# Ledger of designs, part 85: designed miniproteins, single chains, continued (2)

Each design is a single chain, and the fold is of that chain. pLDDT is the mean over its residues in the fold that is shown.

## One batch from the design tools (miniprotein)

Design m6932
Fold by ESMFold2-Fast:
Structure m6932 (fold): chain A 72 residues (1-72)
Amino acid sequence: SAGEAAAKAAAEGNGKAAADALSREGGVTPDQAEDILTAAASGNARLAARLAARAGVDMSEEEAKAIGDALK
């Protein structure tokens, strides 16, 4: 999923890598990717998953939490 790709990119790189993965795999705009990652990094996995769903991206709350944890 796009959420899984973003979590892996965050763990192996940084927030920009995760945003690039969301845009590439999920087809979201850079602004949408940034909003999703900001929510995840702030510890709000539910908001991140909801924003992803509204943007048409498949991302679970578990994947959003993994992204936030990886972004440190």
Scores: mean pLDDT 81

Design m6933
Fold by ESMFold2-Fast:
Structure m6933 (fold): chain A 87 residues (1-87)
Amino acid sequence: MEPVAATVEVEGAVETRLVAFRDPEKGTVHLAVGAVVPADAPAPASALATAEGAPPVEIPVTEEEEWTAEDGSVYRGLGGEAVAPAL
């Protein structure tokens, strides 16, 4: 597998992370997304990711962690994984 350029959008997120790797034999792209959202905001059910050589894909996200920041704000960490087909 090799890294590919990719972008991700998660509604209401203050921070996002995306890791994308292409399977050289199948041409499919493996995607792993992380996002930070305020705990008082509705948690999104999915993230929209676009990787080079693959169509846009919705990645289901689930809550993985919750923490309170130093200023008293509460945040949730979301994560999800998906496989996008080759174009």
Scores: mean pLDDT 76

Design m6934
Fold by ESMFold2-Fast:
Structure m6934 (fold): chain A 80 residues (1-80)
Amino acid sequence: SREEQELELQLKAGENAVDMGRALVKQFPELKPLYEEAEKYLAEAKAHRDQGKYEEARKYLILSFKYAAKMFSLAEQRLA
């Protein structure tokens, strides 16, 4: 369905954000706790999607993006 396709695109974006976060942790080890939270919530989103629980999947995906965004913001401050 359209909702399934939209969620899959957002999950792919979440995977890309976590992958970029992995690279940032190599440069800024202090970001590891934020990276681990983003990865954890992405895994939760995928688990709920696999159960057909799309609302729960979106909720956890939003949490994953919030931690990824915080990680990117802090990395940007370190590079300034």
Scores: mean pLDDT 88

Design m6935
Fold by ESMFold2-Fast:
Structure m6935 (fold): chain A 95 residues (1-95)
Amino acid sequence: EEERKKLEEERKKRTDQLNQDIADGLVLIVRGILNIAKERGESDEEILAWVKRLLETLGADPEVESLDQGLERLRQALYDRIKKETEEIEKKRSE
């Protein structure tokens, strides 16, 4: 039982790390897209409005005052979504 509990804890830790890595990777892609938009001459207001719409689509609070705040909230929303979907898949497999 002790060995089984250790393997289960390691699996959960590994799954959480993967969820974190996916969320971080998605935010990195979004940052790259926003940099391209800035180089194209898009306004800061237009870029922020786009980030706010993305937050709304993910069910997150879109009331952000800066791009950095928006990206931090986006990272958390993506992590929460990935975690929820992973838990739902595990529940479906158990039933």
Scores: mean pLDDT 80

Design m6936
Fold by ESMFold2-Fast:
Structure m6936 (fold): chain A 67 residues (1-67)
Amino acid sequence: LTRDDIVDLLVKVGGLSRETAEKAVDLAVENKDLSPEERVELLVEKTGLSRKVAAGVVGLVEGSGLI
């Protein structure tokens, strides 16, 4: 999956705004040196997403090979 594919999936399936989806994906990629759990906490703090949605973003980024 490309970055744009993940953003589109989060908008269409997750109901996120494109701006929020882009910020969440970019934060997950930029903080690849953190553990998955630490990235979820960071996304919750920086974007206001629920932990469930933040975990979904982190999982999609990890599974896509963007990191």
Scores: mean pLDDT 79

Design m6937
Fold by ESMFold2-Fast:
Structure m6937 (fold): chain A 72 residues (1-72)
Amino acid sequence: MSPREKALELLRRYISEKRPEIDGKPLTEEERERDLALAQEIIRLVGAEEARRLLDGMLPEEVIREAERLLK
């Protein structure tokens, strides 16, 4: 499986498991850690630029930026 295919599989799993945020409820620490871990994994697989494209609209921009900084 290519790194891009693996990244897409991770995103599909994330989307299927993520519940709709209708009420603006703040993320729990557990949800934030999960989002951060997903962003780091995708960046490792496809690089920061492609990861940003794949995660656009899926994760908060702040989480993506933080994951990039942690991988420096």
Scores: mean pLDDT 72

Design m6938
Fold by ESMFold2-Fast:
Order: structure tokens, then C-alpha cells, then sequence
Structure m6938 (fold): chain A 66 residues (1-66)
């Protein structure tokens, strides 16, 4: 959820991440959506996120993402 991401990321960043993760626009982040996002960001030719940001996103998913 957006509130869950806000615990780990500052205000502008958590909104951007929520928009990327909420692929079906239902206002919630499912485990499948999170896993799909990780698969896309871990591609060899993609450097969309820093290692620190990715680690924080993983921590948020473990706690808050369903």
C-alpha cells in the first residue's frame, strides 16, 4: 500500500514507486505486481533504481506488500 511505502521512503519518492507498482490502478500493491516490478528493474540493460533504493523497496515489500 502507499502508506506502507511511506514508512521506508520520503514523500515524493514513495508516490512515484506506488505509481510504478500499482499496475492495475486499484490503489493496492499485490505481491505479483511487486515481483513483476523487480523482474523489470533487475534486467541487465536497465538501471532505473540505485542499489540502496532497491534494498529499501524490498524491505517495504516484506512488511507491507501483500
Amino acid sequence: TLAGLARYFPAPLHEILFAELDRDGDGRITRAEYDAFLAETQRPDSSRLSPELLARLEAAARTEVV
Scores: mean pLDDT 56

Design m6939
Fold by ESMFold2-Fast:
Structure m6939 (fold): chain A 96 residues (1-96)
Amino acid sequence: KTEVLIDAAGLEYLALLVQEALPELSKKVIELAQELIEAVNAGDDEKAAKLGEELIKAFRELLKQAKEQGALSEKQEKFGNELLERLEKQVEELKK
């Protein structure tokens, strides 16, 4: 489950980058990413899937608001959308 850990680290990076503009969403994304990593490492796929769904929702909102506020460059927005797509696929696998 190394891919989930890599994607979570990228999500935390983007959340930290926008933390001044979006402190509440940044904190929520970081906390959910950390809880997801712990659930994945514990082998709790059901809990990981639930946390992953919440993280997808929070991260999607973070990217939307960051774009609206101009807090991310075009390259950073592209990176964030690529992370979101990978996370969505990984969470879907956890549900199977």
Scores: mean pLDDT 81

Design m6940
Fold by ESMFold2-Fast:
Structure m6940 (fold): chain A 70 residues (1-70)
Amino acid sequence: MADPEEVGRVASEALGAELTPREKEGLARAANSGSESAVRSAVGEVARHLGKSPEAAWRATEALVEAGFA
């Protein structure tokens, strides 16, 4: 099971921004689904809410895949 704090840490480092607890929980749920597309979608929503570029969202998704969360 993916830990929201660990998923949030990896995503926060890649996006260059702090995530809210709600955002960390959402990303952990996507990771726990076992679907890379779900993780990509969730990261895209978080990046959009934080005003980050699509390139930043892609980098964050890649970081989560490398960390074993997708």
Scores: mean pLDDT 82

Design m6941
Fold by ESMFold2-Fast:
Order: sequence, then C-alpha cells, then structure tokens
Structure m6941 (fold): chain A 73 residues (1-73)
Amino acid sequence: EEVERLRRRLEELRAKLDAGVHIDPQEFIDLAEEAEKLGHLDILREVLELARYWGLPQEVIDAIEERIKKVEE
C-alpha cells in the first residue's frame, strides 16, 4: 500500500517530465525522503535515475544519493 503510493508518485513525476512540465526539485526530495523512511531502495534508485536523466541540480542529486547510502547501511 505505501509502496503503491510511492510508485504512483514516481510515475506521476515521470509522466509530467515526459509531457514537458516543469517539476519543482523539492518534489523529488520529498519522494526520496518518504522512500528512505519506508526503506524502499528500489524507489530511491529510480528517483535518482530520473533526477540524473533530467539534469536536476547537483544538490538534489546529492540529497537523494545520501538517502540511498543511509538505507543501504
């Protein structure tokens, strides 16, 4: 249920980016924070891949990478 909610958010972000809609980088950070709290490495990695592919600011990429590292420990 929580995984399903996070996956829906990720798909929504991807759809908006594909449609050329500008996404607030904070939405990526918020999704990554929730995925970290729930321990969903798969979602965290997909969020990181999406952020890198679309060229988000390095500070956002670093924040997501830090959360992945924390969950992996």
Scores: mean pLDDT 80

Design m6942
Fold by ESMFold2-Fast:
Structure m6942 (fold): chain A 90 residues (1-90)
Amino acid sequence: NPLRSLLTEEQLKELEALFKKFDKNGDGKIDRPEFVEFLKSIPEFKNLSDEEIEIYAVVWFPLFDRDKDGYLDFDEFLEAVLTFRPDILK
């Protein structure tokens, strides 16, 4: 992913830590329920219902899941973070 070349070493470490936080089974992939938990962590989404969060997951998860295996790898998750949580990289 060419986006990795735009990040500092420290920003990459922060993203790796965030990825590991949501990758609860440690398989190196984020499944859809783990992605929903990521969306729930977004401050602007705190007032959305679970049904509204699921609509975001239905729309956005397939756009990030480029290999269509039902999981986000680190590079696909990086694009999700840049979309919803660019503040994490400040």
Scores: mean pLDDT 77

Design m6943
Fold by ESMFold2-Fast:
Structure m6943 (fold): chain A 76 residues (1-76)
Amino acid sequence: GASATLQALEEAYRALVEGKLSNEEAIETLRRLYEQSPDGGARAALGAAIKALEEGVSVEDVAKGIKRGVEYLRST
């Protein structure tokens, strides 16, 4: 549900911003969170973030996208 997706995105955002991760480390971190998530919505959101990183989007830009997603889910 939305709460599980929100929690997963907040954890992903903190890991990407506070960890100062490389692109490869970010992909590994998000894949771990993806595998730990029981919620389809959380997996879909994390999967989209992983795909963006694999396509060469910066960790900073992916983190900004995740932050916007968190703000959207909080408003819903």
Scores: mean pLDDT 78

Design m6944
Fold by ESMFold2-Fast:
Structure m6944 (fold): chain A 72 residues (1-72)
Amino acid sequence: AKTVVSAVAEKELKYKEVKVIGTAVVDSSEDTEETFEQEFETKEGKVKVTVKIKRTKDGTVTVEFEEGELIK
């Protein structure tokens, strides 16, 4: 989860230096959808991002990001 979240965040949010402060966890084998806030370290400071994870019963995980605002 952490590796996938970091890679997608760098591509979608266009931050060159992204460090995940937490870890995304999906704990269900059913079709589930989980939304939570994740903090990322960027070279401009900490950014709070809304992360949406959708898991299907076949084990496919889709991660979507909504860019947040810089925390000062």
Scores: mean pLDDT 55

Design m6945
Fold by ESMFold2-Fast:
Structure m6945 (fold): chain A 74 residues (1-74)
Amino acid sequence: MKFSEEEKKQIIDKTKKIVDEIKKLEQQAKENPDQRAKYQLQIDVLKGIGLILVGVAKVTGDDDLAQQLKEIMN
């Protein structure tokens, strides 16, 4: 089943916010090498959430949305 245009925009916006948070954590990991493992764990969790969103788009049959979310996560 396909998502509505509004639902797709919300999912895309949420995925972009996840990517922005990952970038901030990557910068913090570079600035604080002694705490890199802590920041890397947080990054890995956020990447996992992004993969779940891609998976949800795929299982609902919206391959176009799934591909768009993959592009945002890269």
Scores: mean pLDDT 81

Design m6946
Fold by ESMFold2-Fast:
Structure m6946 (fold): chain A 60 residues (1-60)
Amino acid sequence: VLSREELEKRRQELEQEVAELKEKVAAGEATPETLAELRRKEVELGVVDLQLAVNVVVPA
């Protein structure tokens, strides 16, 4: 189980990576590989966000 600090760091990293991938897609540089990576990172970001939301309700 990741600590809140680790979850916050991972969220920040994922947000930056998702933003970069979205910029590439918007610029027309969308490859199947880029789209697959974007989808994977968006799912991971959603999981981290959910874990952070739960952590706010029951802070460690």
Scores: mean pLDDT 76

Design m6947
Fold by ESMFold2-Fast:
Structure m6947 (fold): chain A 60 residues (1-60)
Amino acid sequence: MEEELLKEAEELLAQAPDSLKPLLEALMQRMKLYLEQGNYSAALNELDLMKQLVEQAKQA
């Protein structure tokens, strides 16, 4: 499950415009820290925020 979340975050980062990548990298690092702490809910919240940002960028 943790590996699946990380892969999904990497896919979002790969699909994102260059201008958004630094922000997504920061969110991905926070997600990794939460997973290391066993805080799965917080990690999912970070991933959801990444998804929202990528979707918003696609609409712009």
Scores: mean pLDDT 81

Design m6948
Fold by ESMFold2-Fast:
Structure m6948 (fold): chain A 81 residues (1-81)
Amino acid sequence: MNGPTVTDQDLTSPRAQHMQLSSVRALLEQAEELLKQGDVEGARKLLETARGLLDELAAIAPDDPEVRELEARLRELEERV
C-alpha cells in the first residue's frame, strides 16, 4: 500500500526506537521473501529503505545490540541481491 512518508523519526524515545526497529525487521523479512520468489528488484528496494532507517538508528543508538543484529542481517540479504 502506498502512503505518505511519516516524519515521526524522533528516536530519542525508547518506544519510537522500538517501532523503527520493528519496521526495519519487517522490511528485511519481506525482502527475504521476495528473494525466495526471485523478485530481486523488489527485494533491493526494501533493503535500500531498511538501510536508510538503520543508518538513522545507528547514528543515535550505535551501541544498541538490536541495531547491530539488523545491520548484520541487512548485509547478508544485500549479498544475495
Scores: mean pLDDT 76

Design m6949
Fold by ESMFold2-Fast:
Structure m6949 (fold): chain A 78 residues (1-78)
Amino acid sequence: MKTSTVTLRGLPDGARVTVYDENGNQLGSAVARDGVATVTVNAEPGTKLTAVVEADGQTTVVELTLNEDGSVPPPSPP
């Protein structure tokens, strides 16, 4: 397993981000500041990750795939 950071951008300040693996295990959580949240996770490269973002009473689910290097590609623009 590699330690990696999942960075999400374009978030409201105070948005709560929780990252889960494909089996539903919680890997980490963070609170967004200045539109950015960084969550440290320990998972194998190629693992499918699910980031649950809670902000202003709304829940958004973002699917991510951990790269071989332990990085995640930037999210596609809206």
Scores: mean pLDDT 72

Design m6950
Fold by ESMFold2-Fast:
Structure m6950 (fold): chain A 100 residues (1-100)
Amino acid sequence: MVKEVEVTGIRRLTETRAEVTAVNPENKEFTEVSEIQETEEGVRLVGVRFFLGYEDGKPKYADALIVLLESEEDREFYERLVEEIEREGVDAYIGAGVLE
């Protein structure tokens, strides 16, 4: 099942780096700077790691994939990715946001 990350802001720092602000599943806001990656379809993504808390005394993290919405085709890519993850029945953290 898709676990959508609530993206509250995306700021481009350079052509290859972006700052993402989002809300994690514990309803805590986090900000991470990560490298912008481009897919074969020309869609730009940012991988973000966020802290989930402690489980059995060990820190747990999750990786989220954030789609940068620069065009209508980027939104269609995000929607296809959501459908694919839901079809496979795998838990994944994903989000999408517009560059500020």
Scores: mean pLDDT 77

Design m6951
Fold by ESMFold2-Fast:
Structure m6951 (fold): chain A 84 residues (1-84)
Amino acid sequence: EEEKKLIEEDKKLIEEAKKNPEDRQQVIRYTGAKLRLIGLEIDKALSASKEEIEEITKEVEEKYGEEKAEKVRKNLEKIVERAK
């Protein structure tokens, strides 16, 4: 049931981001939720997560700026930690 709870939490994050398009957090929440859903096989997701977080963070930094990239990094790290 843990995986189902995490999926539901990710869906809520996506819904929250869509409800408030003015929310500056929407890129962060959306990216975090996507990484989580992709890495449903928790062990595999965790082993690769640090490298993926770094790559996603760099891409966000180039497109959306350093502040958003830092928030994305923290959000992704929290999602990975909850998956443990």
Scores: mean pLDDT 60

Design m6952
Fold by ESMFold2-Fast:
Structure m6952 (fold): chain A 72 residues (1-72)
Amino acid sequence: MKATVVARVGDFLVLNIGYKDWPEIREGDRVLITTEAGEKYEGQVVSVNPDETVVRTPADLPVGTEVELERI
């Protein structure tokens, strides 16, 4: 699913995901974050809501970065 980085707070990325994709992931899920450049980062979903999803990850991505998000 496609997502956009809307905030970075410490070890957390806040992502906007399409509303239809939100039910496919839940709190506690492991995810792979892939950038348009093909860089891959693992993360864990810590909260999900219709307008933002919070993922704990070492990925230091700037606000506005578009990523592919998949559950692993």
Scores: mean pLDDT 78

Design m6953
Fold by ESMFold2-Fast:
Structure m6953 (fold): chain A 80 residues (1-80)
Amino acid sequence: TEEEKKLLEEFKEDLEKALKDVEEKKKTLSEEEFKTYIEEVKDIVLSQYKKIAPLLSPEVQKELEELVAKFLAKLDELEA
């Protein structure tokens, strides 16, 4: 539905903003502080995913899962 697509798009925008914030924090935080920050971001994203996923059809939920997986992979690259 259009509501499901809107939720997915808003979540995608939130992930894009979070990624930019993570890149900026990497410049200012120590290695240990950055590692803690990445864990905090992962927890927030997974919490939001758990709230949104039950509201979506299986097809849209699959797209959400792919977005989350890609985002987590990007965080792992930035942490390395």
Scores: mean pLDDT 82

Design m6954
Fold by ESMFold2-Fast:
Structure m6954 (fold): chain A 73 residues (1-73)
Amino acid sequence: MKKKSLINAVELALFYLARGDEERARRILDQAAKLYGIPKEVRDKIYEILREGVKQGNLEEALKKAKEIIDSL
């Protein structure tokens, strides 16, 4: 399912953001958004949520919020 593949990409992007690799995380989300036809605005919103979660040290909550956006697509 397209949503599962997008969620997998989001989880991978969060992994790289947590280790400080912002460039790789952005590439992963950009490629997934293009592949699954996700608008740039939604991609950027997901990225911001993941980035905020890393800042707060709450990766689980960030992932839940990102999944909520994907489920609303």
Scores: mean pLDDT 82

Design m6955
Fold by ESMFold2-Fast:
Structure m6955 (fold): chain A 85 residues (1-85)
Amino acid sequence: SSVIQRVAVKYGGLPEDVTEEEVFEFSKIVRELVAALRAAGREDQIAEARKALGEAFSKGRREGGVEAGIEAARKLLAEIKKQLE
């Protein structure tokens, strides 16, 4: 598995039984977040935003499993992107 997949597992608190496709989806959300913040000149916020994304994923996962965690992360990404407009 890629370095990005291993980092996503550690950052998102993803369980060992999570699928490679689910890890890949979370990694895509993280990459889109980083790209959006860089495009807005907000590289100083990347670490804080990544932490918030991981927390949103973890909360969603506790309430509805990995799919709900991914949905919560996507929702937070959309909210952050709206604030950068």
Scores: mean pLDDT 73

Design m6956
Fold by ESMFold2-Fast:
Structure m6956 (fold): chain A 74 residues (1-74)
Amino acid sequence: DDLKEKITEAIEAKDFCALDKYVVEAINNGYPYSEDLVKKVVQYYKNNKREDLAEDLENNIRNKTAPPSCPEAA
């Protein structure tokens, strides 16, 4: 699945902004397994001491906010 692959690559690159953007897009597009994907990404943020990003992601999903504008890392 293309979106899952992009998210995995963002995790490996530690591109937190792209990761957040892809997860929000997955939710907005009704992507299957989006809930599991969100949990995985939230855990990844917490493991990297990025609790702010984890909370922002959960809030964006609950409110269906537009994906954030972030500069691409690398």
Scores: mean pLDDT 69

Design m6957
Fold by ESMFold2-Fast:
Formats: C-alpha cells, structure tokens, sequence
Structure m6957 (fold): chain A 83 residues (1-83)
C-alpha cells in the first residue's frame, strides 16, 4: 500500500484543485476489490477511446492529464500487488 499511497499524495500535490475522479480511483484501488478495480480499468479504457472525440482542445488536454494520473495510480497498485 505504501507505493499506492505515495503515488496518490504526489499526484494530489500536482493538481490544483484536486479532481474528484483521482480520489475516487484511489479509494477503489485502496479497497482491493477486484470487481471495482476491473470496472475502473474498463472505465479508463473507455475514456481513453473517447479522447479524440473531445472537440475542445483544452478539455481534451485536461482529460488526457487526468487519465494519465489515474493510469499512474493504477500502475502503482499493480506494482504493489506483484510484489
């Protein structure tokens, strides 16, 4: 859990204000519920597929950064689980 917690804290420090989706992803990963975590993976994949359809380049850039942060958090969880 330390790597997941440290990654979340670092990502929060980079965001101003923190996005609610990042906190929600952190709570899901910290729960260890594989069904919820799988749903999160599917949601991230779906959102990534929709990025090119966002016509506003500023909103697309914001969505890309948020998805990158959620992916980094998910990767930290998977690294902890593999250890």
Amino acid sequence: MERLDSTYERLLARQSPPHPSLELAYQVLKSGDEAQIQALREQVARDEALLPEIEDPELRALAERLLADVRELLAAYEAERAA
Scores: mean pLDDT 78

Design m6958
Fold by ESMFold2-Fast:
Structure m6958 (fold): chain A 81 residues (1-81)
Amino acid sequence: SLAEEEVLLRIAIHEMRKHPSKLTEKAIETILEIFKRAVELGVPRELLEELLEAVRYAKEQASPEIQKKLEEMIEEMEKLL
């Protein structure tokens, strides 16, 4: 549902902002799937843009391997906005 997807986006934003060093490739892939589903369900653009900014922030704090995955995620997110 739209409301459930909005909650998942807010959790993803929190994780990106508070625990960027704990991000795994699997977590990044899961968050991107949540984002794609949120776009399909018509979640407000403002919340989608807030996640994009959180991902950009997380990239600055990430290891080189995770940074590459976050860069790929940012490119996919920008294509959908």
Scores: mean pLDDT 86

Design m6959
Fold by ESMFold2-Fast:
Structure m6959 (fold): chain A 67 residues (1-67)
Amino acid sequence: MGRVRITAPTGAGAAAIAGALVKDGLAVDYEVDEAAKTATVTFPSREVAEEAAAKLNKSPGVKAEVV
């Protein structure tokens, strides 16, 4: 399994991004830390997590890191 930490301008924004990834079948699950404005998303493999992080980092105001 691979995991990605998403940091957004708001905790709700991080949750929305993570939720969309799960809804679209790209991710397995996610956990949100609204106070930290982060969401940690679990992917089926590390390669999928790395590809998702690279794609998310192209979005303005979003930082994604494989953890």
Scores: mean pLDDT 82

Design m6960
Fold by ESMFold2-Fast:
Structure m6960 (fold): chain A 77 residues (1-77)
Amino acid sequence: MIDQEKLEEVTEILKKLGLSENQARSLAAALLSVIPNPTEEQIRLAGEEFKKALEAGKSTVEAVVTALLKLLQKLKE
């Protein structure tokens, strides 16, 4: 189960990167479903990749998937 306290913490970090409340919560929930204890660097990387995907014309759902795939690729290295 997603820890509500961690969800709020990750959401606030993503909001500071310029994401809206709904975008930040969607990405935070998805990130925590894959990585239960993400570092601040991982959270910031996911947020930046999400913003890039939105700028490229992707939907919010596609941007979430893109951000997670980019983050997982970095962790695989």
Scores: mean pLDDT 81

Design m6961
Fold by ESMFold2-Fast:
Structure m6961 (fold): chain A 78 residues (1-78)
Amino acid sequence: MTKTYEVTLTYPDEEAALAADRILVRYVLEKGAVISDTVKLSPTVIKLTVSGLTDEEAEELKRELEAHGVKAEIKEIG
């Protein structure tokens, strides 16, 4: 069952931001993720709504982002 998540990303540097972008694009293309309501809170913090992922896929996304130094906070919102 796919769910909708609020994802808050904190980037330590530009390299981490580029890694996060590549990971998110891959989830859109390969896993059917839909990204909406992107809000830039600061130069290093972005908040986005991600739908179309299962709980397992959302946890995998968080793990991959954190492996690249990105702080990822994922909250189910419906």
Scores: mean pLDDT 84

Design m6962
Fold by ESMFold2-Fast:
Structure m6962 (fold): chain A 70 residues (1-70)
Amino acid sequence: ERAELAAEEERLLAELRALAATDPAKARAVLARMLEAARAAVAEHGTSEEGELAGARAALAAGRAALAAA
C-alpha cells in the first residue's frame, strides 16, 4: 500500500512539475491544497504510522481534485 501511494505521489508530483513550468502560480495553489490536507489529516491522526498514511492519502486526494478542478 505505501509503495503504491508513493508511486502515485511521484506521478502526481511529475504532473505538478509540468504545470509549474507553464503556470507556477496554479501549481503552487495545488501544492498548497495538498499540504493543507496532509497537515489536517496528521493533526487528526497524530504523527504515528496511521497519521503518515492518512496524510499521504489526503494529499493525493486533494492534489487530484485540485488538478481536475483546474
Scores: mean pLDDT 75

Design m6963
Fold by ESMFold2-Fast:
Structure m6963 (fold): chain A 70 residues (1-70)
Amino acid sequence: GAAARLAALIAEAQRAGLVPPTVASRAELRDALRRRIAEAEQAMRDIPGIAPYAERTVAEGRRLLARLEA
């Protein structure tokens, strides 16, 4: 069901270190993922050498956000 799918997405995002362990709702997951993506994109501009790690964070965050909105 939708609740089980949401719980699985939250757990995956938490295991990946993309969102805080306190995230418990669809809206919180969406906001946390958007914030993490924006922070990673900003870090790629500001921090030399972080691009490979930040790019993985952006890609994984966007993948989870797309699955949340499907």
Scores: mean pLDDT 85

Design m6964
Fold by ESMFold2-Fast:
Structure m6964 (fold): chain A 67 residues (1-67)
Amino acid sequence: MEEYTLDELIKILEEEIEKARKENDTATLAQAEEALEVVKIEKETGDREKALEYLKKKREEVAAAKK
């Protein structure tokens, strides 16, 4: 089974976003965009745990803003 690099994973997620956009699949688009942000943070920091903390923080901020 092929192990993806962070750059390859970013490319796959960008292709998934384009496909979801063409198909008007808003749920898949939102999930793929969120996954892409997490992978980009992991690439920038080199730390997967920091990427996951970013995701949790962003979800908390969205929940707080949606009152």
Scores: mean pLDDT 74

Design m6965
Fold by ESMFold2-Fast:
Structure m6965 (fold): chain A 78 residues (1-78)
Amino acid sequence: DDNAYIKNKNYSKAIPLQEELVKKNPNNAFLHNSLGALYFANKNYSKAVEEFQLALKLNPNDALAKLYLIKAGVELNK
């Protein structure tokens, strides 16, 4: 359930599961976006930037990755 890990405060539990999915599917832009969003929610903005950059390399027109990359960059510069 994609909504559960995004809405929960327990991102530290969701992150390892998403990391396993990314390792199994390293060329899947959607999974990199999902992992990046979990890192962002957990305030790990550096890891979030890395994952969204990987998503954009796989899908350069990924609007979700572009938006979150900008948001994570703003957080890193606060």
Scores: mean pLDDT 79

Design m6966
Fold by ESMFold2-Fast:
Structure m6966 (fold): chain A 113 residues (1-113)
Amino acid sequence: FADEKELRIEVDLSKLKELTPEEIDRYAQALLDLARGALDAARHFGVEKVEIVLNLGDDPEAREQARKLARELAEKHGVGAGIAVDKDTPKEIVDRIVAALREAGFEVAVVES
């Protein structure tokens, strides 16, 4: 990504389907810290658009839709997150991740394959 005014973070999390409630809590806190850190870094460097893409599912089409939606949300709101999930992704993990990103100030879209 060659845009000097945009920060993009993409993480493959497809192996996180087997988390305990305690691990989900720790993971959500780590994502909140990551998201806040990304916003702080963007403000420091004058970056106007921040994208986070989290791939909890393996479907390439859902992943591409999550990337597109994160980009569209960042274009409209300055911050955007896209989450690609499949039907095997536990709802509790998705809900906790969405809550963490929203607490950090991100607009969030979830794409199910």
Scores: mean pLDDT 81

Design m6967
Fold by ESMFold2-Fast:
Structure m6967 (fold): chain A 119 residues (1-119)
Amino acid sequence: SEAIEKIEQILQDFVKAVVEVLRSIPAVSDEQLEEVANRLRLLLRKLTNHLRSHPDLSAAQILHRVESVLLEMSLLAQRALEASPGVTPEERLAAQTAIDERVQLALKEIKTILDSISS
């Protein structure tokens, strides 16, 4: 499905952006970055495999699953920041803001794709 391929690309770009945000914070270790990146990629693979194995899913059902996974990805990033000693409150707020903006962008792009196939 072209729509699923586009959604996968948007989510891959989201994962890369989250990892880059965390990498920009000196107090986040390479070990924490690798752990978060691996967990984000696993969530992405599980989501895309589910979408490909269920071609009968409605646009609303796809959107709901994407929103759920993006929330889980955001929580993983937040936990990595909380688990990293030396992350300042300012760095945490900036990272959370950047991740939230990336979630909103990804959802907007995915909604646009889903709207194009549901009409």
Scores: mean pLDDT 88

